# Ledger of designs, part 23: designed miniproteins, single chains, continued (2)

Each design is a single chain, and the fold is of that chain. pLDDT is the mean over its residues in the fold that is shown.

## One batch from the design tools (miniprotein)

Design m4766
Fold by ESMFold2-Fast:
Structure m4766 (fold): chain A 61 residues (1-61)
Amino acid sequence: TKTFTVEFNGERVTVTLTDTGVTVTSTNPQLAKRLTEGGNKLLEKKGVDAVETLLEAATVA
């Protein structure tokens, strides 16, 4: 399990990546839902490594 902090349109979200799924937590529930759905779709198509790479690229310090 890995946790990432990512920024989308000025909103900060916490993404938890496991081998079975992606969970996104945010103060914006619409954004969290959309990112959770997109992340799980990518996980199914490309696997955990590709999703991790995308999250690493989007992670803010």
Scores: mean pLDDT 75

Design m4767
Fold by ESMFold2-Fast:
Structure m4767 (fold): chain A 62 residues (1-62)
Amino acid sequence: GSKLEEAKEEIERRAVRLIVTENLSVYEAIERAAKELGVDFKVDPSLSGGENAEEVARKLAA
């Protein structure tokens, strides 16, 4: 996969772990995963979880 695809997979892996272990919502888990990876990110509630994860991945891949 591309660098963007790999970054998105990492965000999604971390978010799933946080949902399962910390009982976070999808949006909360994405914001926490972004913060763990050094990205200051606020979710857009008009976008899906996957779309928000892609936005974080774009910041990581840049």
Scores: mean pLDDT 84

Design m4768
Fold by ESMFold2-Fast:
Order: structure tokens, then sequence, then C-alpha cells
Structure m4768 (fold): chain A 115 residues (1-115)
């Protein structure tokens, strides 16, 4: 069953970080008022959901997202009738960029989008 108000991964991370900050301030005695046990449990739940959303986002690392976008762009070029020799060269460049790291992959994707 879906929640009454669905939480996006980005909003879950944001609310989790805010909850973590409030819990830290409470633990350090820096809050103007004490939080109730019920509020503390709600904040701990928000932190857990934020951590899960962050792990999910980090488990889809920038490298995986870039690889997917490069693959989609290669497919678009193939469907547009790009020459086989050009596609083979771009595939080789993609493999080299993956070995060189995230910056090389970003630069290669920008090059691909300019084609």
Amino acid sequence: MEPAEPVTPLSAVYYGEQARRVLRLAEEGRLAAEITPETRRALEEAVRRGEEAREAAEAAPEEERLRREIFLRLTELELAGAPEALLEQLIEEARRAEKEGLEAMREFLEKMRAL
C-alpha cells in the first residue's frame, strides 16, 4: 500500500539530514525545548529513511548513471543511421573513459551529446 504522501529519494535525504541535525542538537543540549519520546522516534525514522534513500542513490553511482546515458546516446546515434565505423570508435572511447574515471566519462558524454 502506498503512503498517503509519497517521499522522493531527494526529499527523503533532505528530511533525514534535518532530523539528524535536530537529534544531534537535542543530544548536545542545544535545543530550546526537550523533544518528546514520540518526536524522537519520528526523527529517528526520518534519519533511517534518509539513509536508505541515500544508499539507494549512492548504489546508483554517478558512474552507473553516466554509463546508462552514454549507452542511450549510442543507441540514438545507431537508430539515426550513424556509420558502423563511427559507432565502433565511440564504443572504444567509452570503454577508455570508464577506465579513466568519472571526469573522462562526463567529457565523453558531452562529446556524444554534441554529435
Scores: mean pLDDT 72

Design m4769
Fold by ESMFold2-Fast:
Structure m4769 (fold): chain A 68 residues (1-68)
Amino acid sequence: MSVLQQLEKLFAEARALRDTDPERAIALEREMGALYEANKASMSPEERAQAVRMLEELAALNEELGAA
C-alpha cells in the first residue's frame, strides 16, 4: 500500500466516524498529518497535492466539531 493509499483509507475512516465518534475522527486526522509529514519527501507533487486537499477538508470538518 502506498502512502497516498494509506492516507485515502484513513480519510475515509475519519469521515465515516465524524458523526458517531468525533474524537476518533480528530485522532485519525492527527494520524494522517503525522503520516504525511513523515513521508511527504518520497511523494510526487501530485500525491502531495491530493494529500493536502484531504487533510484540509478533514481539518475544516473537524473544526466544526468543536474547538481551536
Scores: mean pLDDT 78

Design m4770
Fold by ESMFold2-Fast:
Structure m4770 (fold): chain A 74 residues (1-74)
Amino acid sequence: RPSVEELLERMRELTEQILDPSLSLEEKKALYQELLEVARELVEDPRATPEQLAEAVELLERAAKAMKEALAKA
């Protein structure tokens, strides 16, 4: 029952946390799994606008880059 705006805000929060350099790889993995779940709900919501979907994709790209960098340093 979250709105698309609430899902998008949650994605922003999770992405910011994943980009935090103080978090462990294990903490980032848990946050990334939650981000993927929220992203699925947003993509499946027929109310999502093209602009909201574009922002969601951009957030996923930033999170994926941070995860890739964290994995490379491990």
Scores: mean pLDDT 85

Design m4771
Fold by ESMFold2-Fast:
Structure m4771 (fold): chain A 89 residues (1-89)
Amino acid sequence: VKASSKKYSFGEKLMKLLREVGLTEEEYSWSEIVQALLKYIQDKKLLDPEDPSKVLVKDTLLGELAGVDEFDILDPTVVLEAIEKQILP
């Protein structure tokens, strides 16, 4: 069964992150947004080298998106919550 994917519009901070991974459309499904975030983290090497289950905020773009200071270590659930705040109504 093919599920219909709801598309979301997003704020400027998330848009900048999506453009960095080559996504150029104005709306994406939640799954596509999450995959883009994971690709961004991998491409920018933002996993904590001491604990790969954590995200190290090495840049201002991810810090601005998550609302935290640079070099903070984040649980992935906190990053996902920050993305949810960037979803427009």
Scores: mean pLDDT 71

Design m4772
Fold by ESMFold2-Fast:
Structure m4772 (fold): chain A 66 residues (1-66)
Amino acid sequence: EEERRKRIIELQKEWYKKNKDKVSKEAFVVSAAYWLEQGFPIEELLPEEQKYYDEAVKRLKEELAR
């Protein structure tokens, strides 16, 4: 399971590296919120997702507060 998570993050990192100009801030926030909801620790997120960690946590809390 942990190995699968790392593999997915590595694949996302490679894809973002190739498509940086096509990935919006919103996409990183949504991705970070999703992985946090799945129980991923912050250190396993992409550096770009970590930059938007606070906003992702805020969104996740707003969604859960519904």
Scores: mean pLDDT 69

Design m4773
Fold by ESMFold2-Fast:
Structure m4773 (fold): chain A 63 residues (1-63)
Amino acid sequence: MKLPEHIASQLSPETLKALEAILAKDPNASAGEIAKQLKSQGIKMSKTTVSVIKELLKIHQES
């Protein structure tokens, strides 16, 4: 699935691609695990920001 444009506009292309890859591999990954994987790829994002984006993506995926 593609992210909605309003979510995509809040993320850099690199962050978007990394998030989609992580969620495709593990849709139930915690915000902490996602943030850790993003950091390992050189992408700085707080656990709180990841949690908000995860909730938005979950709504999109369940719709």
Scores: mean pLDDT 69

Design m4774
Fold by ESMFold2-Fast:
Structure m4774 (fold): chain A 81 residues (1-81)
Amino acid sequence: SMERLKERVEKLKKEIDSLITKAKELNDQEMIDRANQIKKELDEAWKNNDPQKIEDVIRKARTELQELADRLYKKQKELES
């Protein structure tokens, strides 16, 4: 369902925005840039209106977001030390 795909895209964008906020607190420009790139790829995939391509980009975005979340966690732990 396109409605379910839209919901998944919106949830990912919310998670990305949260990560960007935290990355700004850590002054990590690379993480901010990477997160913004993921958002752009999600927007571009949605505009193409191809369910398979949207699903492919969602899977890629989840993988990349998980990598960024792990990096963020490690940086926060260093700051808390």
Scores: mean pLDDT 84

Design m4775
Fold by ESMFold2-Fast:
Structure m4775 (fold): chain A 82 residues (1-82)
Amino acid sequence: ELSLKEIAEQLIARSDALRDAAIAYMKSKGYSQETIDKVEALLNEMKALAQKIAASTDEAEREALWKRVEALGQEIEDILLS
């Protein structure tokens, strides 16, 4: 099993490529600029939280931050499925 720190480090390593791919996909599908900007902001917030998880020395803090990452992921999914 991967630790939350290892998962966060992997998310950070892939975050810029994933964001760029998501934006390109949304543009190709004709999403509004406002919706694209919202998803980009959510993805940037997820990266910032992942960086905080990776830097943390407290597992309880990592778990709390990861719940926020999951909530942001759900927001992105809800936007892309609407």
Scores: mean pLDDT 85

Design m4776
Fold by ESMFold2-Fast:
Structure m4776 (fold): chain A 110 residues (1-110)
Amino acid sequence: MVEIHVPKDAGLHELVLLALLKLVEEQRLKGEKPPFSVTLDELVDTLRELVPFLNQLSDEELRSLVLEQINLLKEAGLVEIVTKEDGTQIIRITEKGYKTMKALHESLTS
């Protein structure tokens, strides 16, 4: 399993980026190639694992907050949202997004 260092003073924006990085790096270790994609459920579960204090929030509250951050990342060109035929939303990580997430993690562990 990929270990991501999470600073105690990190904001929600940084936490979402680090959770996305963890999921992407786990896909890379499995031999998967870009484009990398995650579900909102996988992202919420990963955030709860990385940041135990988020367990005080309901799934509904955390999903709402995460969707706000994902929309900001989409506007910045770091992720894309793809809706499947069944209505499931998939978060696709761009090359720019992956580079940004990796640089953030490296800056926090330096």
Scores: mean pLDDT 78

Design m4777
Fold by ESMFold2-Fast:
Structure m4777 (fold): chain A 63 residues (1-63)
Amino acid sequence: LDDLQKELQFLERALQGLQDSLAKVKEKDTPEAQQKAKGLEEQIQLVQQEIEQLKKQIQQLQS
């Protein structure tokens, strides 16, 4: 359980970093920035799914 909570915290920090990067990239009005934004949005969605799965696993273990 403790290891899963640490992994969850790590992923939440990674998600915050990706969201910060996306915000900075969106401030730029170039084709390269738009391509990077799409990649970051896809990574954000994947990390959010991993976070959701870990939260479900932690909840089940506390049942």
Scores: mean pLDDT 82

Design m4778
Fold by ESMFold2-Fast:
Structure m4778 (fold): chain A 57 residues (1-57)
Amino acid sequence: SAEVEALFQALDFDGDGRLSVAVIGYIRREFGYDGPVDGVLDAALRAHLEARMAAGP
């Protein structure tokens, strides 16, 4: 979870608690996330990123 928090904060370089459309596209492409996206690190996105990072890139 610390790795997911660090990743989210690094991607939220505006510091507004939301991800830009470009960053969301990056997450979809690099982490294979195809669920709903609203720019916030919700439970579904967090669970996907935690599973992906635990499995290894």
Scores: mean pLDDT 65

Design m4779
Fold by ESMFold2-Fast:
Structure m4779 (fold): chain A 95 residues (1-95)
Amino acid sequence: LVEEAKRLLDEAARTTDPERARRLVDRALELAKQIKDDEKLLELAEHALDLAERTTNPEVRRLLAELTIEIAKLLKDPTKATALQLRAIGILLDL
């Protein structure tokens, strides 16, 4: 699940089609919802944040930051959830 979701995010970061990027990110979120392990969710969220920081496409950056906020909602640990949300919000504010 995590590796498949990461692959979808890598594809989203490389596409010039904003509709395709949205579909890929939405599919990655559906996979994230199936993950029961906070550490696996954190791994996926860190990957999304890394891609968001490296992309020059503001639409892709927005989608990846929004995905990170949605992944944070799936976490059982509220401290880790809050930390991810703050990092994602920081990326959105830099847009």
Scores: mean pLDDT 84

Design m4780
Fold by ESMFold2-Fast:
Structure m4780 (fold): chain A 110 residues (1-110)
Amino acid sequence: AAALLAQVYALASEILAANPSNALAKTLVAAKAAAAGDLATATALLPAAEALIAQNPNNAAAYLNLGTVYEALANFANAIAAYEKALALNPSNVAAKANLAAAKAALAAA
């Protein structure tokens, strides 16, 4: 719903205001937009999110969020790459393992 999406943006914007260079906060905003079906906002945030990750490449959660955004955009090749990096940094992440398997299956079916 539009009201729920606005509330998610308000909370995510508060996180970004506290830490605007935080790759996790930027990718979380993009992932929440993608999950809510707002692909235009998710797409608009990607270049800034990618730039922040390049400055701090050891953030496993940021890569997981980035993978989720790419998967929502049906860019399965980039989603796989992001999930693999998330797992390389945090091998115990069950969500990243499940999402990687799903993205690989989707790419193979395409």
Scores: mean pLDDT 73

Design m4781
Fold by ESMFold2-Fast:
Structure m4781 (fold): chain A 74 residues (1-74)
Amino acid sequence: SMRDRMLARRLEAVRELRAQGRRGHATLLGVAADDMIRDPSVSEEEFLAALEALLAAESEEQMIAIIRDWARRR
């Protein structure tokens, strides 16, 4: 299902960040992704785009800005 694919991608992204030693980033991404998965208005396409943006963030400040901008639009 769509939800199963989103959950699998979230798990993969969290593991990737943890493997890089970016534990704080992994926690932020994990929480944001979980909130998106629980929101029935979020499409798989929107979810994947948001995960790509979070993974591309070079700093925790950039990641927080992305999360805040997403939340503000909801």
Scores: mean pLDDT 83

Design m4782
Fold by ESMFold2-Fast:
Structure m4782 (fold): chain A 58 residues (1-58)
Amino acid sequence: MSAEEAVAAVRARLPPDWEIVDVRATATAVHVLVRLPSGALVEVTVDLATGEIRERPA
């Protein structure tokens, strides 16, 4: 998938109150840094080859 498709998929998946604060695209993945209303940070990674989405604490 494209990086734009990956970011759009992440935005559609997240609650509206969660803020995308940074996006880093590589050749193989897009890393989206998300801020929760609590102030906690979560990294959402989209694999561009498989379309798999993973979430982890940032």
Scores: mean pLDDT 78

Design m4783
Fold by ESMFold2-Fast:
Order: C-alpha cells, then sequence, then structure tokens
Structure m4783 (fold): chain A 82 residues (1-82)
C-alpha cells in the first residue's frame, strides 16, 4: 500500500540518519535525512488516520518519535559545538 511504502521509506531515512550520526557526518547531512524521515512519517500518519488504520498510524507515530529524538540529538550537538 501507499502508506506501507511511505513507512518503509521513512524507516530507511531514520536508519540512514542514525548511521550518519554514528559516523560523525556533518550535522547538516544528518538534519536533511531526519527532515526527510519526518515528512514521510507525517504523510503516512495523515493517510493512516484518513483510512482509520490504527496499526499503520501507530507505526507512523513511532517513526516520527524516532526521527524527533535524532533531531533533538543533532540540536544538542549544534549547541555544544560553538
Amino acid sequence: SEIERLLREAEEKVREAERLYREKAPVEEIERKVEEALRLAEEALRLALEEKNRELAREAVLLEAEATVLRMGVWVEKKVAR
């Protein structure tokens, strides 16, 4: 389904952002992947809610949460690296 495709793409972007973070990649590159993951997860959530699919909506919320944690981690790194 379209929602499952969006969720897979969002998960891929989250895992890619995690890899970049571990590899100490530039924060701007990590931020781009996190923003892509958030956009995909938000669209998946919107569609899942429209279809009243609770399972897919919960998966989308979890991916948004994971991406948000990464976003906050990057924010902390930017504040420390003055």
Scores: mean pLDDT 86

Design m4784
Fold by ESMFold2-Fast:
Structure m4784 (fold): chain A 65 residues (1-65)
Amino acid sequence: ATSYVLSPEEMKEMQEKLQEKAKELFEKYGITPEDLFTTERGREVFLELMAFSQKLLDEVLAKRA
């Protein structure tokens, strides 16, 4: 059965990976968090972070199956 309730460990792991990905992308593209909604690069980074977050959630849920 599919569940969207995460354990504290799963939530922490997902959050840490998402934060590291965000830092990597911000540094790589030379943008700030404010740029996520104001620049073309920021928009691409935002969409990539959303996709990455979804993949992390899917990976966590798949481990529980």
Scores: mean pLDDT 75

Design m4785
Fold by ESMFold2-Fast:
Formats: C-alpha cells, structure tokens, sequence
Structure m4785 (fold): chain A 81 residues (1-81)
C-alpha cells in the first residue's frame, strides 16, 4: 500500500530530524546535515507515494519541513561562531 509506505517514510523523516537535532546539540554539524538531508529525501519519497495527502498528512509534512529549516539555520549559526 503506497499510502502506508508514505506514512512509514514520514515516521522515518521525523526520526532523522530528531537525530539531526541531537547531532547539533553535540556540535556535529556534518552529522546533523546528513540526517536533515535523509529526512528531506524521505519527505520527497512520501509525496511521490501519496501525491494527494490528507490535510493531517500535509500538516505533518509541513512540520517536518519547518524542523529541517530550523536545523539548517542552527547549523549555519554554529558555523559562524
């Protein structure tokens, strides 16, 4: 079921976002970037598997995207310090 695969991809994306945040707390910018990239790939995969997500799924995708953006912004700030 492609929609169930999409849900699993979104779960995996959330897990990768959490790992990226943990890496940033440890100052590992490269590891954080790798996990953030993996999360974005999973979001893209989920959209391909379910191109017409429900409002609930769309909100979840947007929350994941916002968290990835926050990770990128924090990584850039750490590089500047």
Amino acid sequence: DPREEARRDLEAARENVKKAEEALEKGDISLAAAYASAAMILVVSARILDPEPSAEQEKEIEEIRERIKEIDEKADKLKAE
Scores: mean pLDDT 83

Design m4786
Fold by ESMFold2-Fast:
Structure m4786 (fold): chain A 70 residues (1-70)
Amino acid sequence: NRSSTLVDPTAPSYELTDSTDVERAAAVIREFVDLLPLPEARRRELLDRLLGRITGDPAKRAALREHALA
């Protein structure tokens, strides 16, 4: 299946307060994005976009984005 939209509007909101939870969620999103038949550049853009939604802390987003994109 192909999809450019990875998050359902009816999906539950995750309350990610712990670094471990945020990293786990980022890993799941990364795995999902890696399954998509998209070029690497587009997968990275989509991953970055999704990580931006997973946490409200910009510092955490930056750190986890670096880790997830490595």
Scores: mean pLDDT 62

Design m4787
Fold by ESMFold2-Fast:
Structure m4787 (fold): chain A 90 residues (1-90)
Amino acid sequence: SEAEELRKKGEEYLKKGEYYLSLGRQAFNDRSFPMAIYYYEKALYWYNKAIKYYEKAVELGDTSAIPLLNKAKQGKEEAERLLKEAREKA
């Protein structure tokens, strides 16, 4: 269904968000704050894209996208917090 295809694309975007978040955390731990900022901004881009796709999937009736939407929102909040901290240390 269209809802399932949207959820599947959201899952791909969520994985990209998680990937860039992990790269940002590594750069932050290495005290490479400009690089951490770059990766956290990339993570936010993909988390926002995942959220948009999951919201559309939920609207079309795929309730299995709800926990994934919540996970993407949590990842976004963490990326925003870490981005703010990296900017303060840069």
Scores: mean pLDDT 92

Design m4788
Fold by ESMFold2-Fast:
Structure m4788 (fold): chain A 98 residues (1-98)
Amino acid sequence: MAVEEKIQAAIEKLKEATEKHKDDAELTAIGEAAVAGAQAALNGEGVEEARAELRRLLAEEGLTEEEVRARSTPDELEIGLVELAGALAAEKKAAELA
């Protein structure tokens, strides 16, 4: 699907950026974690953790998941979940290295 192709292209760019900064061990580790998290979510792994975080963020804004689904395309939601999964993985790795 076109959305999956766009997400894969973004992941590949992130991998290339991570490789260019290979001399920065912390940045490389964080980048690799972000790539792994996004790739896992694209393959349907760990998507529930990203979905739980999305619900938490929406609740803070006083919104429901149903309201967001009514105003978003399925593609927009899938891209958002994959991006959130990558961000969560990066934050977890950054915390481990701090």
Scores: mean pLDDT 70

Design m4789
Fold by ESMFold2-Fast:
Structure m4789 (fold): chain A 111 residues (1-111)
Amino acid sequence: GAVELLRQALAETDPARRLALIRRARDLLRRRPVTEEEIQLLLQAIKQATDPEVLRELMEALGEALRTARTEEQLQLILEAGKVLLEKVPKELISEAIGLILRAIGLLEDL
């Protein structure tokens, strides 16, 4: 499942292999509702990541998580992850990171 792939990505030191694991996790997140554990692992991966391509894929995976997130706890974790991403992503992805943060805030206010 996505939890196992994200745990493997956290242990992976090669950016290309890490990228492949994150892409597989993102594909699973597209197909089913996200769990709090999966969001927590995405947050940890984002905090650890320095490679721009890995950060881009983590942002896309976080976007998929946000699509199905429904609890205050899930949305707060996504908001935290989005804030960390905003500090780390290249200029080209800043608007996308801001968009993710604003969507998470909007969903929190609608709870």
Scores: mean pLDDT 88

Design m4790
Fold by ESMFold2-Fast:
Structure m4790 (fold): chain A 86 residues (1-86)
Amino acid sequence: AREEELRRAIEEALYLHGLSLTDEPEEELRRGAEAAAEAVLRAIADPRLDPAEVVELLRRELEELLANSTVPRAQEAAREALELLE
């Protein structure tokens, strides 16, 4: 449940933020957001990586998205992801 909630929050934040920055097709932005969220979850689950370092990198990226986003729902999704990482 938590992993799926984190994936959805990351996907939503990236997708909605992306929509505000570019005229790229919605389908392309959605695929990119899904791929990025999946890659993050894979990195957290990778036994060769330090999960604390992966989480810290993700936290910084989400905080930068919050600082640069003008989309309320993207900001909310990024906050949800940050809370799930605590």
Scores: mean pLDDT 81

Design m4791
Fold by ESMFold2-Fast:
Structure m4791 (fold): chain A 92 residues (1-92)
Amino acid sequence: KKEIIRKSAILYTAAGLLQAAAEVLRDLGGERAKPHADKAIEYAKKAMEYSQKAADFAENGDVETAEKYLKKAEEYLDQAQRHLDEAARIVA
């Protein structure tokens, strides 16, 4: 229970920082970086949404469902990071 809530908070924070970075790269990279930055923003938002759902299910005692949402949040964060890395490479 506590571990899922902690991991959810970490993922939410990481996703929020990644979204902020992607927004900066979107502005700096112009049309070339925009598609990757936009995808990074979208996946980061999904990671935040799913990490919040994981925390909510864990708080309500549904640990099994919480673990499924946490795994999806991790997958979305990985996708967001990949697109952020591509946008960063275009800007550099």
Scores: mean pLDDT 86

Design m4792
Fold by ESMFold2-Fast:
Structure m4792 (fold): chain A 100 residues (1-100)
Amino acid sequence: SPAEEAIELLEEIIELIKKYRPEYESVIKTLEELLKQAKEALEKGDKKAFIQYVRAALTLVELVIKEIEELYGDDEEMQKVAKELREKKRKIQELLKKIE
């Protein structure tokens, strides 16, 4: 389902942040909590709550992407990570349109 695919992509985003920026502990914990709330909303059939929790997570992901792009502009590996995060974020946004 589009909702299950959005969950998988958000899990992949969280794992990328954990791998490349483990020092973002507060952001990681907030994303994991939002993911948990999104999963619970999906299980309850609360489509509106699911979309709101995923959108909140994507707002935090955008802040991470911008910080990486700003602070690590000369780090080719980090710029590739930022691009991968941005591509996964875009895919989740398209999946949310299919759920609405």
Scores: mean pLDDT 89

Design m4793
Fold by ESMFold2-Fast:
Structure m4793 (fold): chain A 74 residues (1-74)
Amino acid sequence: SEKVREIVRELVELVKNGAPLPQVMAALQRLKKELESLGVKVTDQDFMRLYRLAVDEKASEEELLEFVEEIIKK
């Protein structure tokens, strides 16, 4: 869970600082892989929602963590 929080924080900072899309996508892929390594199923729909929240909606760390918790509870 600590590693998940670290990646979410990195993702938020990358978006805030206007990092290139490939770098933001790499952080999103790392988040997906970390969740899957913990036995969590991340669907294509979940991944698209994470992308939208982070990139389009510019969600806070807290908002992204809330959605991650919803994915984990499946």
Scores: mean pLDDT 84

Design m4794
Fold by ESMFold2-Fast:
Structure m4794 (fold): chain A 84 residues (1-84)
Amino acid sequence: NAGKLKQQSANYATAAGLIAVGALWGYETGQLSREEALKALDEAIELYRKSIELDKQAGDTEGVADSERMLKRIEELKKKLEEE
């Protein structure tokens, strides 16, 4: 069921994006420690990886590419935060 896989992938990608935004904003505002923000970014990375696997199973090459771009951005943001 490709439709169900695409919906599950979209749910994971949406959750990952919200977690990543929340982590970065929480860190910048002092509501989250660096360690807490890094942990949340790791959770977002894991959710994007799940999204990619589901999109691959669904044959959604555009969804794979979109999630891979987001994953790369979050990995770059994590690296920047680790350097602080």
Scores: mean pLDDT 86

Design m4795
Fold by ESMFold2-Fast:
Structure m4795 (fold): chain A 87 residues (1-87)
Amino acid sequence: REEKLEEIVRLLNEILEIASKEMSEEELQKLEGLALGLYVYAQEGRLDAALALLDRMRELIEKYLSEENAKKAFELLDRIRELIEEM
């Protein structure tokens, strides 16, 4: 469980790094808020709530990132989903 949470944090940070290159400060703050909420819910074992925030992150990424960077971020989101589903 701790190992999966650590990997989720690593993947979330990679997504935020990709997003920081194309998103405005206001847009990035929204994504950071969703990422923090996802981590908190995953840590609490509220996995359905974490998955709902993951879907909201995907929507923001699709809206604001270029196709190339969105594709990279989606691969990381899909890995986070897999980790949450294994918890």
Scores: mean pLDDT 87

Design m4796
Fold by ESMFold2-Fast:
Parts: C-alpha cells; sequence; structure tokens
Structure m4796 (fold): chain A 120 residues (1-120)
C-alpha cells in the first residue's frame, strides 16, 4: 500500500537524519570554542524543528497534509545545511567531513522526493 511505502521511506529518512545530526555535531567539534557553541545551538534549534516535522509526517493520515510536511522538512534541512556548510568552509573544516555531510544531505533529499512522489 502507499501507506506502507511512505512508512518505509520515513524510517529510512529517520536513520539518515540521525547520521546527519551526528555528522553536523562532529563538524561543530572541529570549530573554535566560541563558534562551536553558536553552531551547537543552531543544530539544537533546527533538530527541534525537524524532529517535530518528522513526528507530524509519521502521524499524518491526510496525503495533502503529509506532502506539505515533507516539503517543509526539505526546506528546513536545506536552510540548515546551507548555514552549516557556509560556516564549515569559513573555518576550514576538513573536506572529508564536509563531503560526508553533503553526501548524507543529498541522500535525505532524494528520499524526501521519493516519499513526496509516493504520497501524490
Amino acid sequence: SKREKVNELLEKIQKLYDEFVKVAKEIAKTLPEDVRKEVLNLIDEYKKRIDELLERAKASTDPEEQLKILREIYEVILEFSSKLLEIARKYNVPKEKIDRFEKISKEIFELLKEAAEVVQ
């Protein structure tokens, strides 16, 4: 069923998102102490927003509502990723960590697009 496929995709998104947050925190740990505190607060702020959206997506029984939530998750992750990557490049975070973060971000975006297509 469409519901089973969406639930499987949301489960995959959750696992990648957990790794995404982990890698973001690893990037924060490489930053100077003053910048690190600001970035950890940024991670916590966006994590709270994304966690709430993921729970709403999982709980939604309305396809139109679920599609809107999936689009909002995409936009919020894109905003966060853009901000974190700008900071990471400014402070010369190792390319290996930046590349890993970008790869996970891309995989999340691909799964969000797949979930949106299944809901439609």
Scores: mean pLDDT 89

Design m4797
Fold by ESMFold2-Fast:
Structure m4797 (fold): chain A 70 residues (1-70)
Amino acid sequence: RLSPQSVGDALRELSKHSSNSELLLQAAEAVDKGDFDTAIEYLEEAIKGETDPGEIATLRFFIKLVESLK
């Protein structure tokens, strides 16, 4: 079972290796608060600023994880 804490922790870890670190940290905080719609908005904003296909795929995967918490 996925937990908000595990998804938030994974987003914080991803933020250490991303040019979109601030948006990922904001998404993690939103997940921790149970504000999943806001977390998805931050992740979609990160995708808009991202050009690496691998990072975009990772961000899309995290959107699916957050959706599964709703």
Scores: mean pLDDT 81

Design m4798
Fold by ESMFold2-Fast:
Structure m4798 (fold): chain A 55 residues (1-55)
Amino acid sequence: MIPSDEEIRAELSTLSLEQQQVIRDYLERHGDPSNPLTQRYLRVVEEVIAEQEAA
């Protein structure tokens, strides 16, 4: 099942900033940039990181 943006955001929000950064870095290094799911995860994790850094 393809997770929704809301579901991805909820899962990422339970993680620490450090864990979120590790996921972002992993997706950038190993993710398929043409895959819509990879692009969606990367976008949502970047949003969550930006929100936490702005708080």
Scores: mean pLDDT 77

Design m4799
Fold by ESMFold2-Fast:
Structure m4799 (fold): chain A 89 residues (1-89)
Amino acid sequence: MAEELARRAAEGARRAGLGDAAGDAAALTAGALEAVGSAVGGALLGGGDPEARRAAAEGAREGAREAAAAGGELGELAGRAAERAALAF
């Protein structure tokens, strides 16, 4: 799960001698990955238009990548993409 990945990343950062900033960055990245996972899961389980499903999943992944690159500043984009994917049934 995304939270487990964040926890492992934060623990690895602490063992490498990095500060709380690295842990915070890992937590933000996990949040973005969780949003993508929810969007993809919703798109796969939802019926309806396969084109809308693909577009929603692609948008969610793009948003999550941008959020991770910006350290969570684009987390809103990832969250909105996930919400749109969930509503694209």
Scores: mean pLDDT 54

Design m4800
Fold by ESMFold2-Fast:
Structure m4800 (fold): chain A 77 residues (1-77)
Amino acid sequence: DEEERIERVRRARELIESGEVSLDEVEEEAEREGDFDTLFSVRVMKGSETTIVSPPGELTPEQKESLEFLKEVEKLK
């Protein structure tokens, strides 16, 4: 559900902005859970010049979908 994905990312960003959690903590948890939406969002927040993803080989369809989702969300905001 797109709304649930947006809410999850927004909640993570809010916790980071409030100082309740660190960027590193959210990044580690998202990677552990396979939450690519949150993972890529956190990497963008750590630095606009940072490579969001550097996979060995081609991105999986799921990873590509998450990256496109975040690009679209960032474009709207």
Scores: mean pLDDT 66

